# Ledger of designs, part 9: designed miniproteins, single chains

Each design is a single chain, and the fold is of that chain. pLDDT is the mean over its residues in the fold that is shown.

## One batch from the design tools (miniprotein)

Design m297
Fold by ESMFold2-Fast:
Structure m297 (fold): chain A 62 residues (1-62)
Amino acid sequence: MKKLAKATEHIPKSGPNDLELRKGDLVEVLEEVDETTVLAKNLATGEVGYVPKSYLEILEEL
């Protein structure tokens, strides 16, 4: 199930498949890859990439 989440911290892009986030960015969680990592879309930029789950606050299920 897709989820809406908010970035709690600024996350710089560390690799080619990683998602860059600014604090307060809204993201759509597309898939939970494992216990610590999700695949998400940054709704401000349209970029898709991997994000540590610990830096996201889940707001609602879509």
Scores: mean pLDDT 78

Design m298
Fold by ESMFold2-Fast:
Structure m298 (fold): chain A 93 residues (1-93)
Amino acid sequence: DRLKALLAGLLATLAGTLAVKAATTREALALGIAAALTGIGAVFMAESGIESPKVAAEEALRAAELALRAGRAAGNEAAVRLAELAIKIAKEV
């Protein structure tokens, strides 16, 4: 489902952005930026329709896993929760 891939990418981007705002270390900041940029890429893949929904979901899953690491490093519970939700949705595609 293309909408699930899009939603997973958006949630991963949001989780990465929240981790960036909460970041007190360079590691958390770098992971959060990587998650947000990868998530935006997944959103563009899902929206463009050039790639299959599965390929877009795989990119969203990568972004969500980065966002989970970033949220944990930043100690931000909202970022962790959104990243876990993004992982769950991406796996359903």
Scores: mean pLDDT 85

Design m299
Fold by ESMFold2-Fast:
Structure m299 (fold): chain A 93 residues (1-93)
Amino acid sequence: DVHARMQREQDLEFNKLVEQLQSRIDELEQNETNPLKLQVLGKLKQLLSRAQKNKDVGGVIAIESLLDSLENAKTDEEIQQLDQAVTLMQNNQ
């Protein structure tokens, strides 16, 4: 059954993405010394857990984009803007 196969492939892909992001956040938390980045990482971890529970593909993709932005953030102002975006996402779910 093509439909049953496609559903299994979609579920596997979603779970792989979530697992990759969880591992990436955990690795970043272990190596990060900036307390503002650690705060944002903790919030992203909570959002990812919620998105996984709700099977929210769009939420997981948004979290990946925010994580990419956090890794590239070099100033406290950039990190603060990301913290505000993550907090807004937490409050609107």
Scores: mean pLDDT 81

Design m300
Fold by ESMFold2-Fast:
Structure m300 (fold): chain A 72 residues (1-72)
Amino acid sequence: MVPSPEARAHLLRGARAAAAGDYETALEHLRKALALDPTSSSAWALLSEVLRKLGKEEEAREYEEKARELEA
């Protein structure tokens, strides 16, 4: 599978924002990455981690499970 260059760009921007502690910007870019490529386990996993940092544990668990399914 060839991921969209736009999806990859949003994934990388989201990952950088999360690493910097800018979780709101990370959510915005990771959601865009998922809209472009919903099969990206990395985007689901990063979004789950960001949601945990924001205290949204229930949503984080759902996204983590989705990431796990896609990695299989």
Scores: mean pLDDT 80

Design m301
Fold by ESMFold2-Fast:
Structure m301 (fold): chain A 87 residues (1-87)
Amino acid sequence: DRLAEAAARPDPKAAMAELLLAELEERLRNARTDEELVVVAAAALYAAERVGGEYGERFRELAEEQLEKLGLTEEEVLERAREIAER
C-alpha cells in the first residue's frame, strides 16, 4: 500500500503529505462537478491546518485555486462539504 510505504519513510509526515497532495491533484483532474471541487478544497484546507510549513502552504494554494473557481469562501466550502458528508 502506497500510504503504508510513505508512513515507513525516514520523514513519514512529509512523505504522507506529498502522497495526499498527489491524491488531491488526481481527484481535481478527474473532477466533473462543483461538488467534487468542494470536497477537494475542504480536504486541502483540513490538511493545510494540520501539516503546516511548506506543505501546508501547498495545500492552502490548492484550496484557494478551487475557491476562486467556485466563487466561494472557505467558510462556505467547509459548510457545503459538511452537508455532503451528512447525506
Scores: mean pLDDT 78

Design m302
Fold by ESMFold2-Fast:
Structure m302 (fold): chain A 63 residues (1-63)
Amino acid sequence: SNEEEIKKLKEEISKLLGKDVTNWNLEEIEREAVRAVILGELSEEEVKKLGELMKKIKELEEK
């Protein structure tokens, strides 16, 4: 289901950010992602992967 896929995507984001975001909404995740990028906590490859994961969640929520 879309809900299970979104949960798995949030688990992947949690691994990248180093904190559990599985119960967060997309807006909260986007704010934390911006913070992590600004502080240089993520590599260029991790930033790209984070963007793709967030985009996939947005696409699933728009259905």
Scores: mean pLDDT 83

Design m303
Fold by ESMFold2-Fast:
Structure m303 (fold): chain A 95 residues (1-95)
Amino acid sequence: DPFSELSKEAAEALKKAYEEEFKKYIDEIKKEYELSEEGAKKLVLNYLVYIVKESKGSLDKMYELIEELYEKGLLSDPLYKLLKGIAEGAKKLLE
């Protein structure tokens, strides 16, 4: 499981938030990166897996890392909004 750094509950919350938020931004991600739908899904999932591993499964540290990556210009606006939405959605589902 690419989310093995998370508890089972946190991993399930993150996966649900990913599915909900991805639908809102899929067309913008496809346009920004000139990708197919499958390519866009893989790109977002790779960023999410990276963020989970670097944060060591801490949702608060995931949020901090997303903000840092955006401030450094490493995330486009739609990718930033999507990843932030996923982290916020997961946090709401957990408490």
Scores: mean pLDDT 80

Design m304
Fold by ESMFold2-Fast:
Structure m304 (fold): chain A 109 residues (1-109)
Amino acid sequence: SIADEIIKIMAEAAKEGLSYREILDRVADFVASKIPDPVEADIFRALLLIQAVYDAPAESIANLLKKVLGLSDEEYEKVKKAFEVVREGYRQNKDPEEIAKELEKIREE
């Protein structure tokens, strides 16, 4: 699913030692690539940037992705859980390898 692709991108970025903001940027690039209208893609990038700057909760980011990608309720919950893991993991200065493993576990559910 597209949710599994998003989580894979987050896990791979965490393994590379990227910051929370850099992980969000990679997700933004991937999601924007799935939006056919370039103006709508740019609006999405701007909205995600606003949420990142204001340290929005995982639920807010997941809601934006649900609206833009048309995620099912199951995909939405999976993406929300993944963003919670990444955001809280980085706030707590967890090992990126541990964060990546938690993300891979969510993807396998």
Scores: mean pLDDT 84

Design m305
Fold by ESMFold2-Fast:
Structure m305 (fold): chain A 75 residues (1-75)
Amino acid sequence: KPLTPLERRARDLARDFVTLFQLYPKEEALKMLKEVLKTLTPEERRIFARHLLDLLEKYFPEYVEEVKKIIDEVM
């Protein structure tokens, strides 16, 4: 099933965010995540969170629990 423009944008944002966890200290990356989530609509947040968590479980499993906590606080 082809992705909608909204789903594609949310997926691309999640991919870009995974690179931030590679480039920045954990604390700084988590702060940036919280700020980005505040700028998204509820629908965009759900799609973004799903893609981000899928990627983190694969590449940075150590960040998953803290990222889930931040997502829960904002959603």
Scores: mean pLDDT 79

Design m306
Fold by ESMFold2-Fast:
Structure m306 (fold): chain A 112 residues (1-112)
Amino acid sequence: MRDYLLGEASLALGTIAYSLGLYELAVKQYKEAIELYERAAAKEPSAEIYTALGRAYLNLGEALAKLGKLEEAKKAYEEAIKYYEKALALDPTNEEAKKNLEEAKKKLKEVE
């Protein structure tokens, strides 16, 4: 879907912004990616789209933590966990989703 591809582009831009220390811009791009992926999931949910939502929320949490917004980062990590669990419910053999779920749980503990 067009929404999914636009979400992938926004996620990539957010990751570039994050790597340059532009955390506010990264947050903006990750939120845009989330909105686009949520629209894609509403039309046709899939393990791939739920994995993308998990990744976008995980990255959003990391950017928010860099800005000192720890309560918002915590909520983003909780959403990442939720979406990775949804992805694994659809595809329990996805080792990458399992790895990313463990990373999201670790990040959540670091901001508590």
Scores: mean pLDDT 89

Design m307
Fold by ESMFold2-Fast:
Structure m307 (fold): chain A 86 residues (1-86)
Amino acid sequence: MHNERGKKLFAQGRLDEAIAEYQKAIAENPNDAEAYRNLGEVLAAQGRLDEAIEAYRKALEIDPRNMKALEALTRLVLPRAVEAAL
């Protein structure tokens, strides 16, 4: 339920409330790869890119076949690799 509530809050632009719901999902199930992936998306939307990357990495550690987390991580890491080279 917390993941679904978090998604609705994210859709409404209530980013801090969405983060709180995803954190509750993680607290109830620390192996919820989808909760970490959803948390990463909200953190990225807030511009908290380092925290978003760590959330996506945790999702992939739990579920290495989570394609959405892999795609999101790749999209965040590639621009940052270019930026770090500057």
Scores: mean pLDDT 78

Design m308
Fold by ESMFold2-Fast:
Structure m308 (fold): chain A 76 residues (1-76)
Amino acid sequence: SDAEVAALIDTLLNDPDPAARLAAARALGELGDPAAVAPLEEALRNDPSPEVRRAALEGLVEIGVRELVEAVEKVT
C-alpha cells in the first residue's frame, strides 16, 4: 500500500537503528514500488552503514529488473 511504502521510506532515511534501515531497504526492493527509487538512491549514496548501502543497491536492482520485465510484456 502507499502508506506501507511511505512508512518504509521514513524508516530507511530516519531510523537511528541500522538494522531497521537495512530491513526497510530490503522490504522496499521486494515491494518494487517506483516511489522507493529516489529514497534507495539516497541511502546508497549517504547511509553510514555499508550493509544498508548494499541493501539499497540490491533493492534498486530488483525494482529496475521488475520495471524492465513489465515494459517488455507491454510490447509482446
Scores: mean pLDDT 83

Design m309
Fold by ESMFold2-Fast:
Structure m309 (fold): chain A 75 residues (1-75)
Amino acid sequence: SVEEQLKNAVTREDADAAVDDIIKNSDNTALSVAGFLLLSMVGDKEYRKEALERIAKESKNPDTRAMAKRLLEKV
């Protein structure tokens, strides 16, 4: 059922935490990659777009910002 699929889906709270972790710990490439993978599982396209825009503006790591900008082109 849809409800059973949602039990393995990324929650908005998990996504918000991942965005904060990417921004605050932007020097950790592995953590940023994990966070982007988690964001890719969020069904809300508008939320994903806003999250990626925030990372692109606020991340201190230029590689993380570049990745967020590339992902924005595909939302």
Scores: mean pLDDT 71

Design m310
Fold by ESMFold2-Fast:
Structure m310 (fold): chain A 79 residues (1-79)
Amino acid sequence: MIVAEAVVMGYDEEKKLVSLFFTSLSEEEGSKIKAGDKVLIKNEKGTFEGVVVKAGPLGAIIKTDAEVELFERVTVEVP
C-alpha cells in the first residue's frame, strides 16, 4: 500500500475530476501509480473512493466524488 500526501491543484465538479500534486512521494513511488488504479482520498470531510484517470511521477488526475477545495492538503492511499 502506498500512502501519499498531496495538494489539490484543480477540480471539476461536473466531471468529478481532481488534479493532485504529490508532496511526500518519491518519483519511484509515484511511477507505481497508474491509470485505472483504485485509490482512497482522505480529508477532513471523510474518505472517498476514486479511480486514477492519468498519472505522472509528480501527480495524478483522479475521478472521484470527493469534496475538495483548491490547494487543500489530502491523503491518497493506493491499496
Scores: mean pLDDT 80

Design m311
Fold by ESMFold2-Fast:
Structure m311 (fold): chain A 74 residues (1-74)
Amino acid sequence: AEELVREGHKAAQAGDYERALELYLRAAAEYEAAGDLLGAAGALYLAARVAEAAGDEETAARLRERAEELLAKA
């Protein structure tokens, strides 16, 4: 999961927001599978920021909502 976050960060720095979004969402899924709700929420917030940077405010809002749901359970 941490490695996917690092690769997502590299993609975001390169301006590849589609790849960064995919990597952060994969990281969130791995954190959830491991029971790390705090890690999953963090990855979803990173995904939301990338969606926002790409101009997709709807996706960003949905991802933040999902992250907040996970934080409420953590």
Scores: mean pLDDT 84

Design m312
Fold by ESMFold2-Fast:
Structure m312 (fold): chain A 67 residues (1-67)
Amino acid sequence: MYEELLKKAKELLEKIKDPNLSRFEREVYAALIYMLLALARLDPNAPQSYIEELEKIAEEAIKEVEK
């Protein structure tokens, strides 16, 4: 399950990098990644490696939106 969620988060990050997206669309995809991270932090069963990788993806998403 966590591997599938991580894959989806990475797919969302790649969508944010599309130069044809509006800032609003990038912010929506970044918000979805951040929601996954927030849920992972509240999940006592979430592996630490999964949380750390999501944190990295969320930070990249924020940087892409700010471009």
Scores: mean pLDDT 80

Design m313
Fold by ESMFold2-Fast:
Structure m313 (fold): chain A 73 residues (1-73)
Amino acid sequence: EELDKLIEIAEKSTDPEELVRAAAMLAGTGDPRALPAIAKAVEQLRKQLSDPGAAIRKAFEELKEEVEKLREK
């Protein structure tokens, strides 16, 4: 269910921040269903950003910190 929401954002969002977040979260799931959605988000980001890979890596780092906080609770 969470994966489906992220796929929807990756396919339909026009906001680069939403696309970066969705792609980073999808990469974190390790689910093969996420791969086509990540590719689609990267293609959309390529139209708006010069380096979508760098943006996604930065978002992934931020998500890792958020997950660490949740695991401490």
Scores: mean pLDDT 74

Design m314
Fold by ESMFold2-Fast:
Structure m314 (fold): chain A 72 residues (1-72)
Amino acid sequence: EEVEKVLELARQGLDSILARLKNPKAKEVARKMGDEALEELSKITDPVEAARAATQKLAEIRNKALEVEKYE
Protein backbone atom coordinates (compact mmCIF):
# COMPACT_ATOMS: atom_id res chain seq x y z
CA GLU A 1 0.00 0.00 0.00
CA GLU A 2 2.73 2.47 0.98
CA VAL A 3 4.82 1.43 -2.04
CA GLU A 4 1.76 1.96 -4.29
CA LYS A 5 1.54 5.52 -2.95
CA VAL A 6 5.22 6.09 -3.72
CA LEU A 7 4.70 4.78 -7.27
CA GLU A 8 1.70 7.09 -7.76
CA LEU A 9 3.74 10.06 -6.50
CA ALA A 10 6.59 9.11 -8.87
CA ARG A 11 4.14 8.93 -11.81
CA GLN A 12 2.79 12.37 -10.89
CA GLY A 13 6.34 13.72 -10.71
CA LEU A 14 7.14 12.27 -14.14
CA ASP A 15 3.93 13.74 -15.58
CA SER A 16 4.92 17.17 -14.22
CA ILE A 17 8.34 16.91 -15.86
CA LEU A 18 6.79 15.84 -19.18
CA ALA A 19 4.19 18.63 -19.07
CA ARG A 20 6.88 21.31 -18.72
CA LEU A 21 9.04 20.07 -21.62
CA LYS A 22 8.52 21.51 -25.12
CA ASN A 23 11.14 19.63 -27.16
CA PRO A 24 9.80 16.26 -28.47
CA LYS A 25 13.24 14.66 -28.07
CA ALA A 26 13.42 15.77 -24.43
CA LYS A 27 9.93 14.35 -23.83
CA GLU A 28 10.94 11.04 -25.43
CA VAL A 29 14.07 10.77 -23.24
CA ALA A 30 12.11 11.62 -20.08
CA ARG A 31 9.36 9.10 -20.94
CA LYS A 32 11.84 6.27 -21.60
CA MET A 33 13.79 6.99 -18.42
CA GLY A 34 10.53 7.34 -16.50
CA ASP A 35 9.16 3.99 -17.69
CA GLU A 36 12.43 2.28 -16.71
CA ALA A 37 12.44 4.02 -13.33
CA LEU A 38 8.82 3.06 -12.57
CA GLU A 39 9.58 -0.58 -13.43
CA GLU A 40 12.57 -0.59 -11.05
CA LEU A 41 10.59 1.16 -8.31
CA SER A 42 7.80 -1.44 -8.59
CA LYS A 43 10.33 -4.12 -7.52
CA ILE A 44 11.17 -2.34 -4.25
CA THR A 45 9.15 -3.61 -1.27
CA ASP A 46 10.39 -1.12 1.37
CA PRO A 47 8.46 2.16 1.02
CA VAL A 48 11.30 4.22 2.53
CA GLU A 49 13.80 2.78 0.03
CA ALA A 50 11.25 3.25 -2.77
CA ALA A 51 10.76 6.93 -1.85
CA ARG A 52 14.53 7.53 -1.77
CA ALA A 53 15.01 5.81 -5.13
CA ALA A 54 12.03 7.70 -6.64
CA THR A 55 13.46 11.06 -5.55
CA GLN A 56 16.86 10.24 -7.05
CA LYS A 57 15.44 8.87 -10.32
CA LEU A 58 13.11 11.85 -10.83
CA ALA A 59 16.04 14.23 -10.31
CA GLU A 60 18.12 12.29 -12.88
CA ILE A 61 15.23 12.30 -15.38
CA ARG A 62 14.61 16.03 -14.92
CA ASN A 63 18.31 16.90 -15.31
CA LYS A 64 18.76 14.75 -18.43
CA ALA A 65 15.53 16.01 -20.03
CA LEU A 66 16.49 19.65 -19.40
CA GLU A 67 19.92 19.00 -20.93
CA VAL A 68 18.26 17.57 -24.08
CA GLU A 69 15.73 20.44 -24.09
CA LYS A 70 18.53 23.06 -24.16
CA TYR A 71 20.81 21.45 -26.76
CA GLU A 72 18.64 19.21 -28.96
Scores: mean pLDDT 81

Design m315
Fold by ESMFold2-Fast:
Structure m315 (fold): chain A 83 residues (1-83)
Amino acid sequence: KALEYLDKAIEAVEKGDAEKAVEYLTKALKAYDAEIKASSEEVARIVGLALRAIGHLLDGDYEGAKEALEELKKLVEEVEKKQ
């Protein structure tokens, strides 16, 4: 249910709740790792987008964080469609 946790992370960002956004992003990454087989390139892109989202949250840039999480969600959906 990685996509469900990513939706909750995006919702938390929209509400200005950085702590909940990081909590749900962490749950999404754990669910993804447990449920989905990804290539090394796909893992690198997923981790890169997650780190970008965290960076934006630390800077108080909630719009940038939301954009990075939406890109991450699209990438996870693309990888899941291969299964």
Scores: mean pLDDT 80

Design m316
Fold by ESMFold2-Fast:
Parts: structure tokens; C-alpha cells; sequence
Structure m316 (fold): chain A 79 residues (1-79)
């Protein structure tokens, strides 16, 4: 497989349960954070690449910020 699963966490974002996945490309060593949640039956995903010199924690914060924006948009569509 080109991608390895390194770790997962469960967090709450704006009252929504989200899952955080840390992935690594086996050929390049490049790391990515994927976060996923469901709002009113709508699956939401945000994916960010861990930048050079960036901590995994900072990358997770960026992914969760993007997910928070998507949650707000999904709620606006449902209203």
C-alpha cells in the first residue's frame, strides 16, 4: 500500500464527533492528516498535508479548522 495508517483519534468539533487520521506515504515519507465527521447525514472530510517544519499537532489544528468551516456550511444547507 502507498499509504500507511499511523494513528487515529476521536475529537469533538462544534458538538460533532470527528475522527482524526494520520497517514504517511510509504515512498516519500510525506504525512497527511484526514479528519471526518457526519452532520445531519452528510459526510464531511478535510485533508491537509503536514508542512515542512510543521508539527503534526499544528497540522491537526488546521484540518479541524477546515472541518469546522464545512460543518457550518452543511448546517446552513440543512436549514
Amino acid sequence: AEWEFLESRTVTVDGVEAKVYLLQNTATGERWVAVTAEVDGIPLTAVVRVQPGESVEDAIKRALDELSRKIAEARAQAA
Scores: mean pLDDT 80

Design m317
Fold by ESMFold2-Fast:
Structure m317 (fold): chain A 61 residues (1-61)
Amino acid sequence: SPLDELIARLLEEFREGAKSLTPEERERVLAELTRFASQHLPPERLAELVRGLREIEREER
């Protein structure tokens, strides 16, 4: 579905970007992506995306 594709793309973009960012920059980008996604995803799908973004951020620490 378009929502599955959006979630997958945002997770992949964050994973690639996170490798070159500081912890503070990662947190800022995560917040920005969450804000953007909240305009396009229903709450349950947004929660799924946020869990994925937090997991990627944790792996880069």
Scores: mean pLDDT 83

Design m318
Fold by ESMFold2-Fast:
Structure m318 (fold): chain A 85 residues (1-85)
Amino acid sequence: SKLTEILNEGMTMSLEDAREELEKAGYGEVAKQIEERFGTLANIILPILAAFVRNGAKPSKEQLLEAADLIAQGKVEEAYKLLFK
């Protein structure tokens, strides 16, 4: 599935690569907020979000924060649907 392809892409990203990708897309500040909120879970959350953005997701900062919370809960399919309407 498309989601599986994107998740495999995210799995190849380091946390630093994910930060850079999100910052280049204009999400640097919200990425920092995600790290502050989720701590070590950001090592999983930020690569997944960066992979979504790389694959054409253009969320608002609020949508990106909501998607981060969904991913933290293991609801990755719900996060995908939120960001790729």
Scores: mean pLDDT 86

Design m319
Fold by ESMFold2-Fast:
Order: C-alpha cells, then sequence, then structure tokens
Structure m319 (fold): chain A 70 residues (1-70)
C-alpha cells in the first residue's frame, strides 16, 4: 500500500542518515513493492550499492513525494 511505502521510505531515509545501509536497503526493498514508488526506491537502492549516498537520499525523497501525491 502507499501508506506502507511511505513508512518504509521514511525509515529508509532515516537509515541512510545514520549510515545504516543494511537497514536502508531493507526498507527501500519493501517500499519498491508499491508500483507508485517502485522506480524511485529501486534507484535509491542502486545508488546505495554504488556508495552515492547523496543521490540515494534524493531518489528516496522523490519516491516519498510521489507517494504523497498519489
Amino acid sequence: SIEEAIEHLEKGLEAIDKNDYEEALKHLREASKEPVVENSARTAIRYIEKNDLKLARMAAELGLEEAKKA
């Protein structure tokens, strides 16, 4: 659901800020199950895997905005 995706994106963002990348990936993978935010969540996952945390955070924030507009 969109509500569950929002919760996971918020927790993923918090985990990125705490440098807890395993927790961030866990939450972003759960968020990616929601079609509305799938591409943004998957993009954030790819940036974490590339150690580009700034772009990972921006992608997750984009996903959060997409979910809020849905």
Scores: mean pLDDT 87

Design m320
Fold by ESMFold2-Fast:
Structure m320 (fold): chain A 59 residues (1-59)
Amino acid sequence: LEVEIKALEEALKIDPNNADAYYELGRVYEKLGQEEKAREYFKKALEIDPSNEKAKKAL
């Protein structure tokens, strides 16, 4: 899980507009029981891509 977070953070350093990376970060924090952080990342994914169905369903 920590390795997954690091990989996604590195992906966002390369492409800050990667809505899928924000969605995946939300899912990782959801698995860790950090609901507030998960929700924040899902919202960021929707800010970048308002049509992101998976982020809408997760929120």
Scores: mean pLDDT 78

Design m321
Fold by ESMFold2-Fast:
Structure m321 (fold): chain A 55 residues (1-55)
Amino acid sequence: SLQEKVDEVLERVRASTDPAEIDEALKEAQEIYVEDPSLGPRLKEIAALAAARRA
């Protein structure tokens, strides 16, 4: 399901120390958002976490 994919993307962002891997996770998050905008709030949290890890 898309919800399971969101959970996987979140875990990948949390676990990764590689900026390229984080960028790939964010690309997948954007594709999920296009398919189901109702997941937007969760994907926004993932994007904020990714930005913090890159700063």
Scores: mean pLDDT 78

Design m322
Fold by ESMFold2-Fast:
Structure m322 (fold): chain A 60 residues (1-60)
Amino acid sequence: GPKPEPEPEEAVRLAIELLEMLTGRPATLADVDRIVALALKANPSGDREELRRIARELLA
């Protein structure tokens, strides 16, 4: 849409924070698919593969 979307890295960071708030535990590599799904809800035009790579890098 015409609304500016957050950068891929920012979308992933926000998704990690949201997941950690909802679960009450630190995010891990097992959460990558869930983090990508949350980031895509905030950023539907986002590249799924790029978001997945960023999530793996931030959690490693």
Scores: mean pLDDT 77

Design m323
Fold by ESMFold2-Fast:
Structure m323 (fold): chain A 58 residues (1-58)
Amino acid sequence: SMDRELAKEFLKLAKKINEESESPEEAALKIRELFKEPEIQKMADATSRVGREVAEEV
């Protein structure tokens, strides 16, 4: 489904930010900044619906 694809993209983005950040706090700040973008909000909404299922598959 489209929600699964959006959730995978969001989780990949979150993983990349965590890997490139020096601390969990820095990663959290960067992710919050991204939520100002409507496209990122759509990905986050999809992740809230199916993201746990998708995260277990990664």
Scores: mean pLDDT 75

Design m324
Fold by ESMFold2-Fast:
Structure m324 (fold): chain A 64 residues (1-64)
Amino acid sequence: MMSEEEVRKRVLERARALGLSPEQLEELEEVAEHLFGVQRRRPEITPEQVLAALEEHIAALKAA
């Protein structure tokens, strides 16, 4: 199972590799913080599910 730190690192590395702007990276970090805030209050949500949601958000930002 991935840790929160590992998920955050993988997400940021992927977003940078895909060429997201600094503003998009900042938005992605805010979304990650909110999702992990929810995950800490709702332990039924796995870090892997948060990773999947963040990867979908990266795809949406790349398409914008």
Scores: mean pLDDT 81

Design m325
Fold by ESMFold2-Fast:
Structure m325 (fold): chain A 75 residues (1-75)
Amino acid sequence: LEEIREAIEAGDLEKAKELLKERVKKILEETDNQKAISLAVAAEILMAATSVEEDPKKTAEQALEVLEEAEEIAK
């Protein structure tokens, strides 16, 4: 999570997207919790939306927050 946050703060959204995808993939492989899966997918969609948003950094921060919730539920 800290690595993704650091990438977002540095403006490296490609790195943030790759790191987020890796964590989403892990959630999908390791959990059967539908809520965690849904939140992980939502985080990936939000991160993809940074390419067309007026404030991509804010959208990326929202994606990270949703991913953080997904990982907490997937325990």
Scores: mean pLDDT 81

Design m326
Fold by ESMFold2-Fast:
Structure m326 (fold): chain A 56 residues (1-56)
Amino acid sequence: AVPEATATQLAVNREVRRAIDGEMSLDEAVERVRETAGEAVAEAVRRNLEAHFALQ
C-alpha cells in the first residue's frame, strides 16, 4: 500500500501541475491543496506557483 503521506503529496503535485498547465487558476489550485493537505502546505504551494508564474 502507498503511504498516506505519499498519496497526499501526489495529489498536491497533480493540482500544482494543473495550475501550471493552465487547466485551473492559481487560487483554485491553492484551495484544492488546502482541502487535501491543509493551510501550511497550501501557502507553500501558493508561494511556489506565484514564483513560477513570475518567471514566465
Scores: mean pLDDT 76

Design m327
Fold by ESMFold2-Fast:
Structure m327 (fold): chain A 78 residues (1-78)
Amino acid sequence: MTPEELVKEAIEEIRRAAEEGLAAGLSADEIRARVAAIVVKAAKKLMETFPFEEAEKAIARLAAEAGRILDEARARLA
């Protein structure tokens, strides 16, 4: 498994969590909390699996993409 594959899997899980949260009528804070839990779990797995520099870059990409998905979800709630 590459860092890119792990990030892709985490992003898909984040997207599902955001869509399910929106469909269930969850608040922006509740959706953010669920997404944050997925990011933390994926970041730990990246740090355990890959060299530090590769994990750090992958975590930065994951965090940026999670932020983008959360911004889109927030816009749909407004």
Scores: mean pLDDT 85

Design m328
Fold by ESMFold2-Fast:
Structure m328 (fold): chain A 74 residues (1-74)
Amino acid sequence: MEEGDRLLEEGKRLLRLGKFDEAKELIEQALKLLHAADSNNPEPILAMGQVYMMQGKIDEANKLFEEAAKLRKK
């Protein structure tokens, strides 16, 4: 749980700095760890959506944002 949160924060930082490949790697690891601990956690899914948005995969990003929004309400 703590490791997943750390990786997610590091991934978000790298994403903000434009290091997209490194950010994606850390966010994917965070998603696996955090999803195993709590499948209702929207944070790693939101971060993955941001990665897809930056890659121009708008439809895929929007699907992830919708999934994250549903998790935030339940």
Scores: mean pLDDT 76

Design m329
Fold by ESMFold2-Fast:
Structure m329 (fold): chain A 86 residues (1-86)
Amino acid sequence: DDEAARRAAEEALARAMALADTLSNEDQAYLMPYLMSAVIALRAGDPLAALIAAYTALARAYELLGDEEGAAEARARAEAAAARRA
């Protein structure tokens, strides 16, 4: 379901961006390539690529915050999306 994947990607990206806003400028710069990968995939109309990129960005944001559980959950969701793409 491309619509469900797109919506989930938008939600994950919004959460990653919200977490990024709580970080230092240096950590925000580190996250920017991951966030931009999700934005580019969404604009290209590739919902699964966007979902993978968005959850990857979210996992990196949680890692920077020291939230190992949040990072593990986001990584698992990125892996599940990658399995759907294969």
Scores: mean pLDDT 84

Design m330
Fold by ESMFold2-Fast:
Structure m330 (fold): chain A 72 residues (1-72)
Amino acid sequence: SAEEEEKARQLLAKAGFPDELIDLPVEKQIEELERMLESIAAFLKERGVELSPGEQEAVEKVKETIEELKKL
């Protein structure tokens, strides 16, 4: 709904995500964020490296954002 889309836009803007993501429908916003997490996981597996504590916190914030969008 338009109300859900507006709430999603405010949530993503507050989290500092770019306008290109914010302007997508909620389903596509979730898909894009999940794709980002998958890309990060694939990169780490390929390189055989682990995330630093600060990078882990950034990934957790993306996961939290996905969960909040799914509650709409």
Scores: mean pLDDT 79

Design m331
Fold by ESMFold2-Fast:
Structure m331 (fold): chain A 80 residues (1-80)
Amino acid sequence: GAMSLEEVLARAEELRAQIDAYLAGKLTLSDEEFAALVREASAVIDELTRRAQKEGNVELARLAVELGDRLQAFIDAREA
């Protein structure tokens, strides 16, 4: 991938924080910004999952699931 594991983990944390801020009503997003965040979060989840499977890394798998659950809540909140 284009990113190191440290960069992927940092990006996952940034995306989680943005999603949490949106769900708390502390962040407003345009449709374009929302769609971009969904695409970025999906790509990071896929990369974490891929690395978890290759390495047998349970912690990376857990982070992917946690970010995935947050992303689903984010999408559901926008569709409400």
Scores: mean pLDDT 86

Design m332
Fold by ESMFold2-Fast:
Structure m332 (fold): chain A 64 residues (1-64)
Amino acid sequence: SPLEKAKKMFVLLADTVGEAADEALKKAKELGITDPEEIRKIFLEELEKRLPELKKKVEEIKKE
């Protein structure tokens, strides 16, 4: 159903953001970065790396 597809897309987006945040915090800790603005930049870079895979998974959900 359209609502089930929407839910799958929202969960996928939430999971992708969570994975990017976890990786950014891990990298910040390993590098000794404590500045919130620099951590935010790392988070955005990790999120950008995940956008192609996110797009592919969204396209597969749409095909259902």
Scores: mean pLDDT 86

Design m333
Fold by ESMFold2-Fast:
Structure m333 (fold): chain A 52 residues (1-52)
Amino acid sequence: MELELSDDLLENALAFIEAWRATGDPRLREAALSLADQLPPEEAERLRALLA
């Protein structure tokens, strides 16, 4: 996709979630939550479910 802001934010959030799952670093979880706040509610809900 050329310039899909939500896709860029989603990809970054997913990368932080994967790193958090691998390392257990709570700062990575915080970074993912911060990005989720910038996403549409539907996508934010999915990300929060992955962090649970």
Scores: mean pLDDT 75

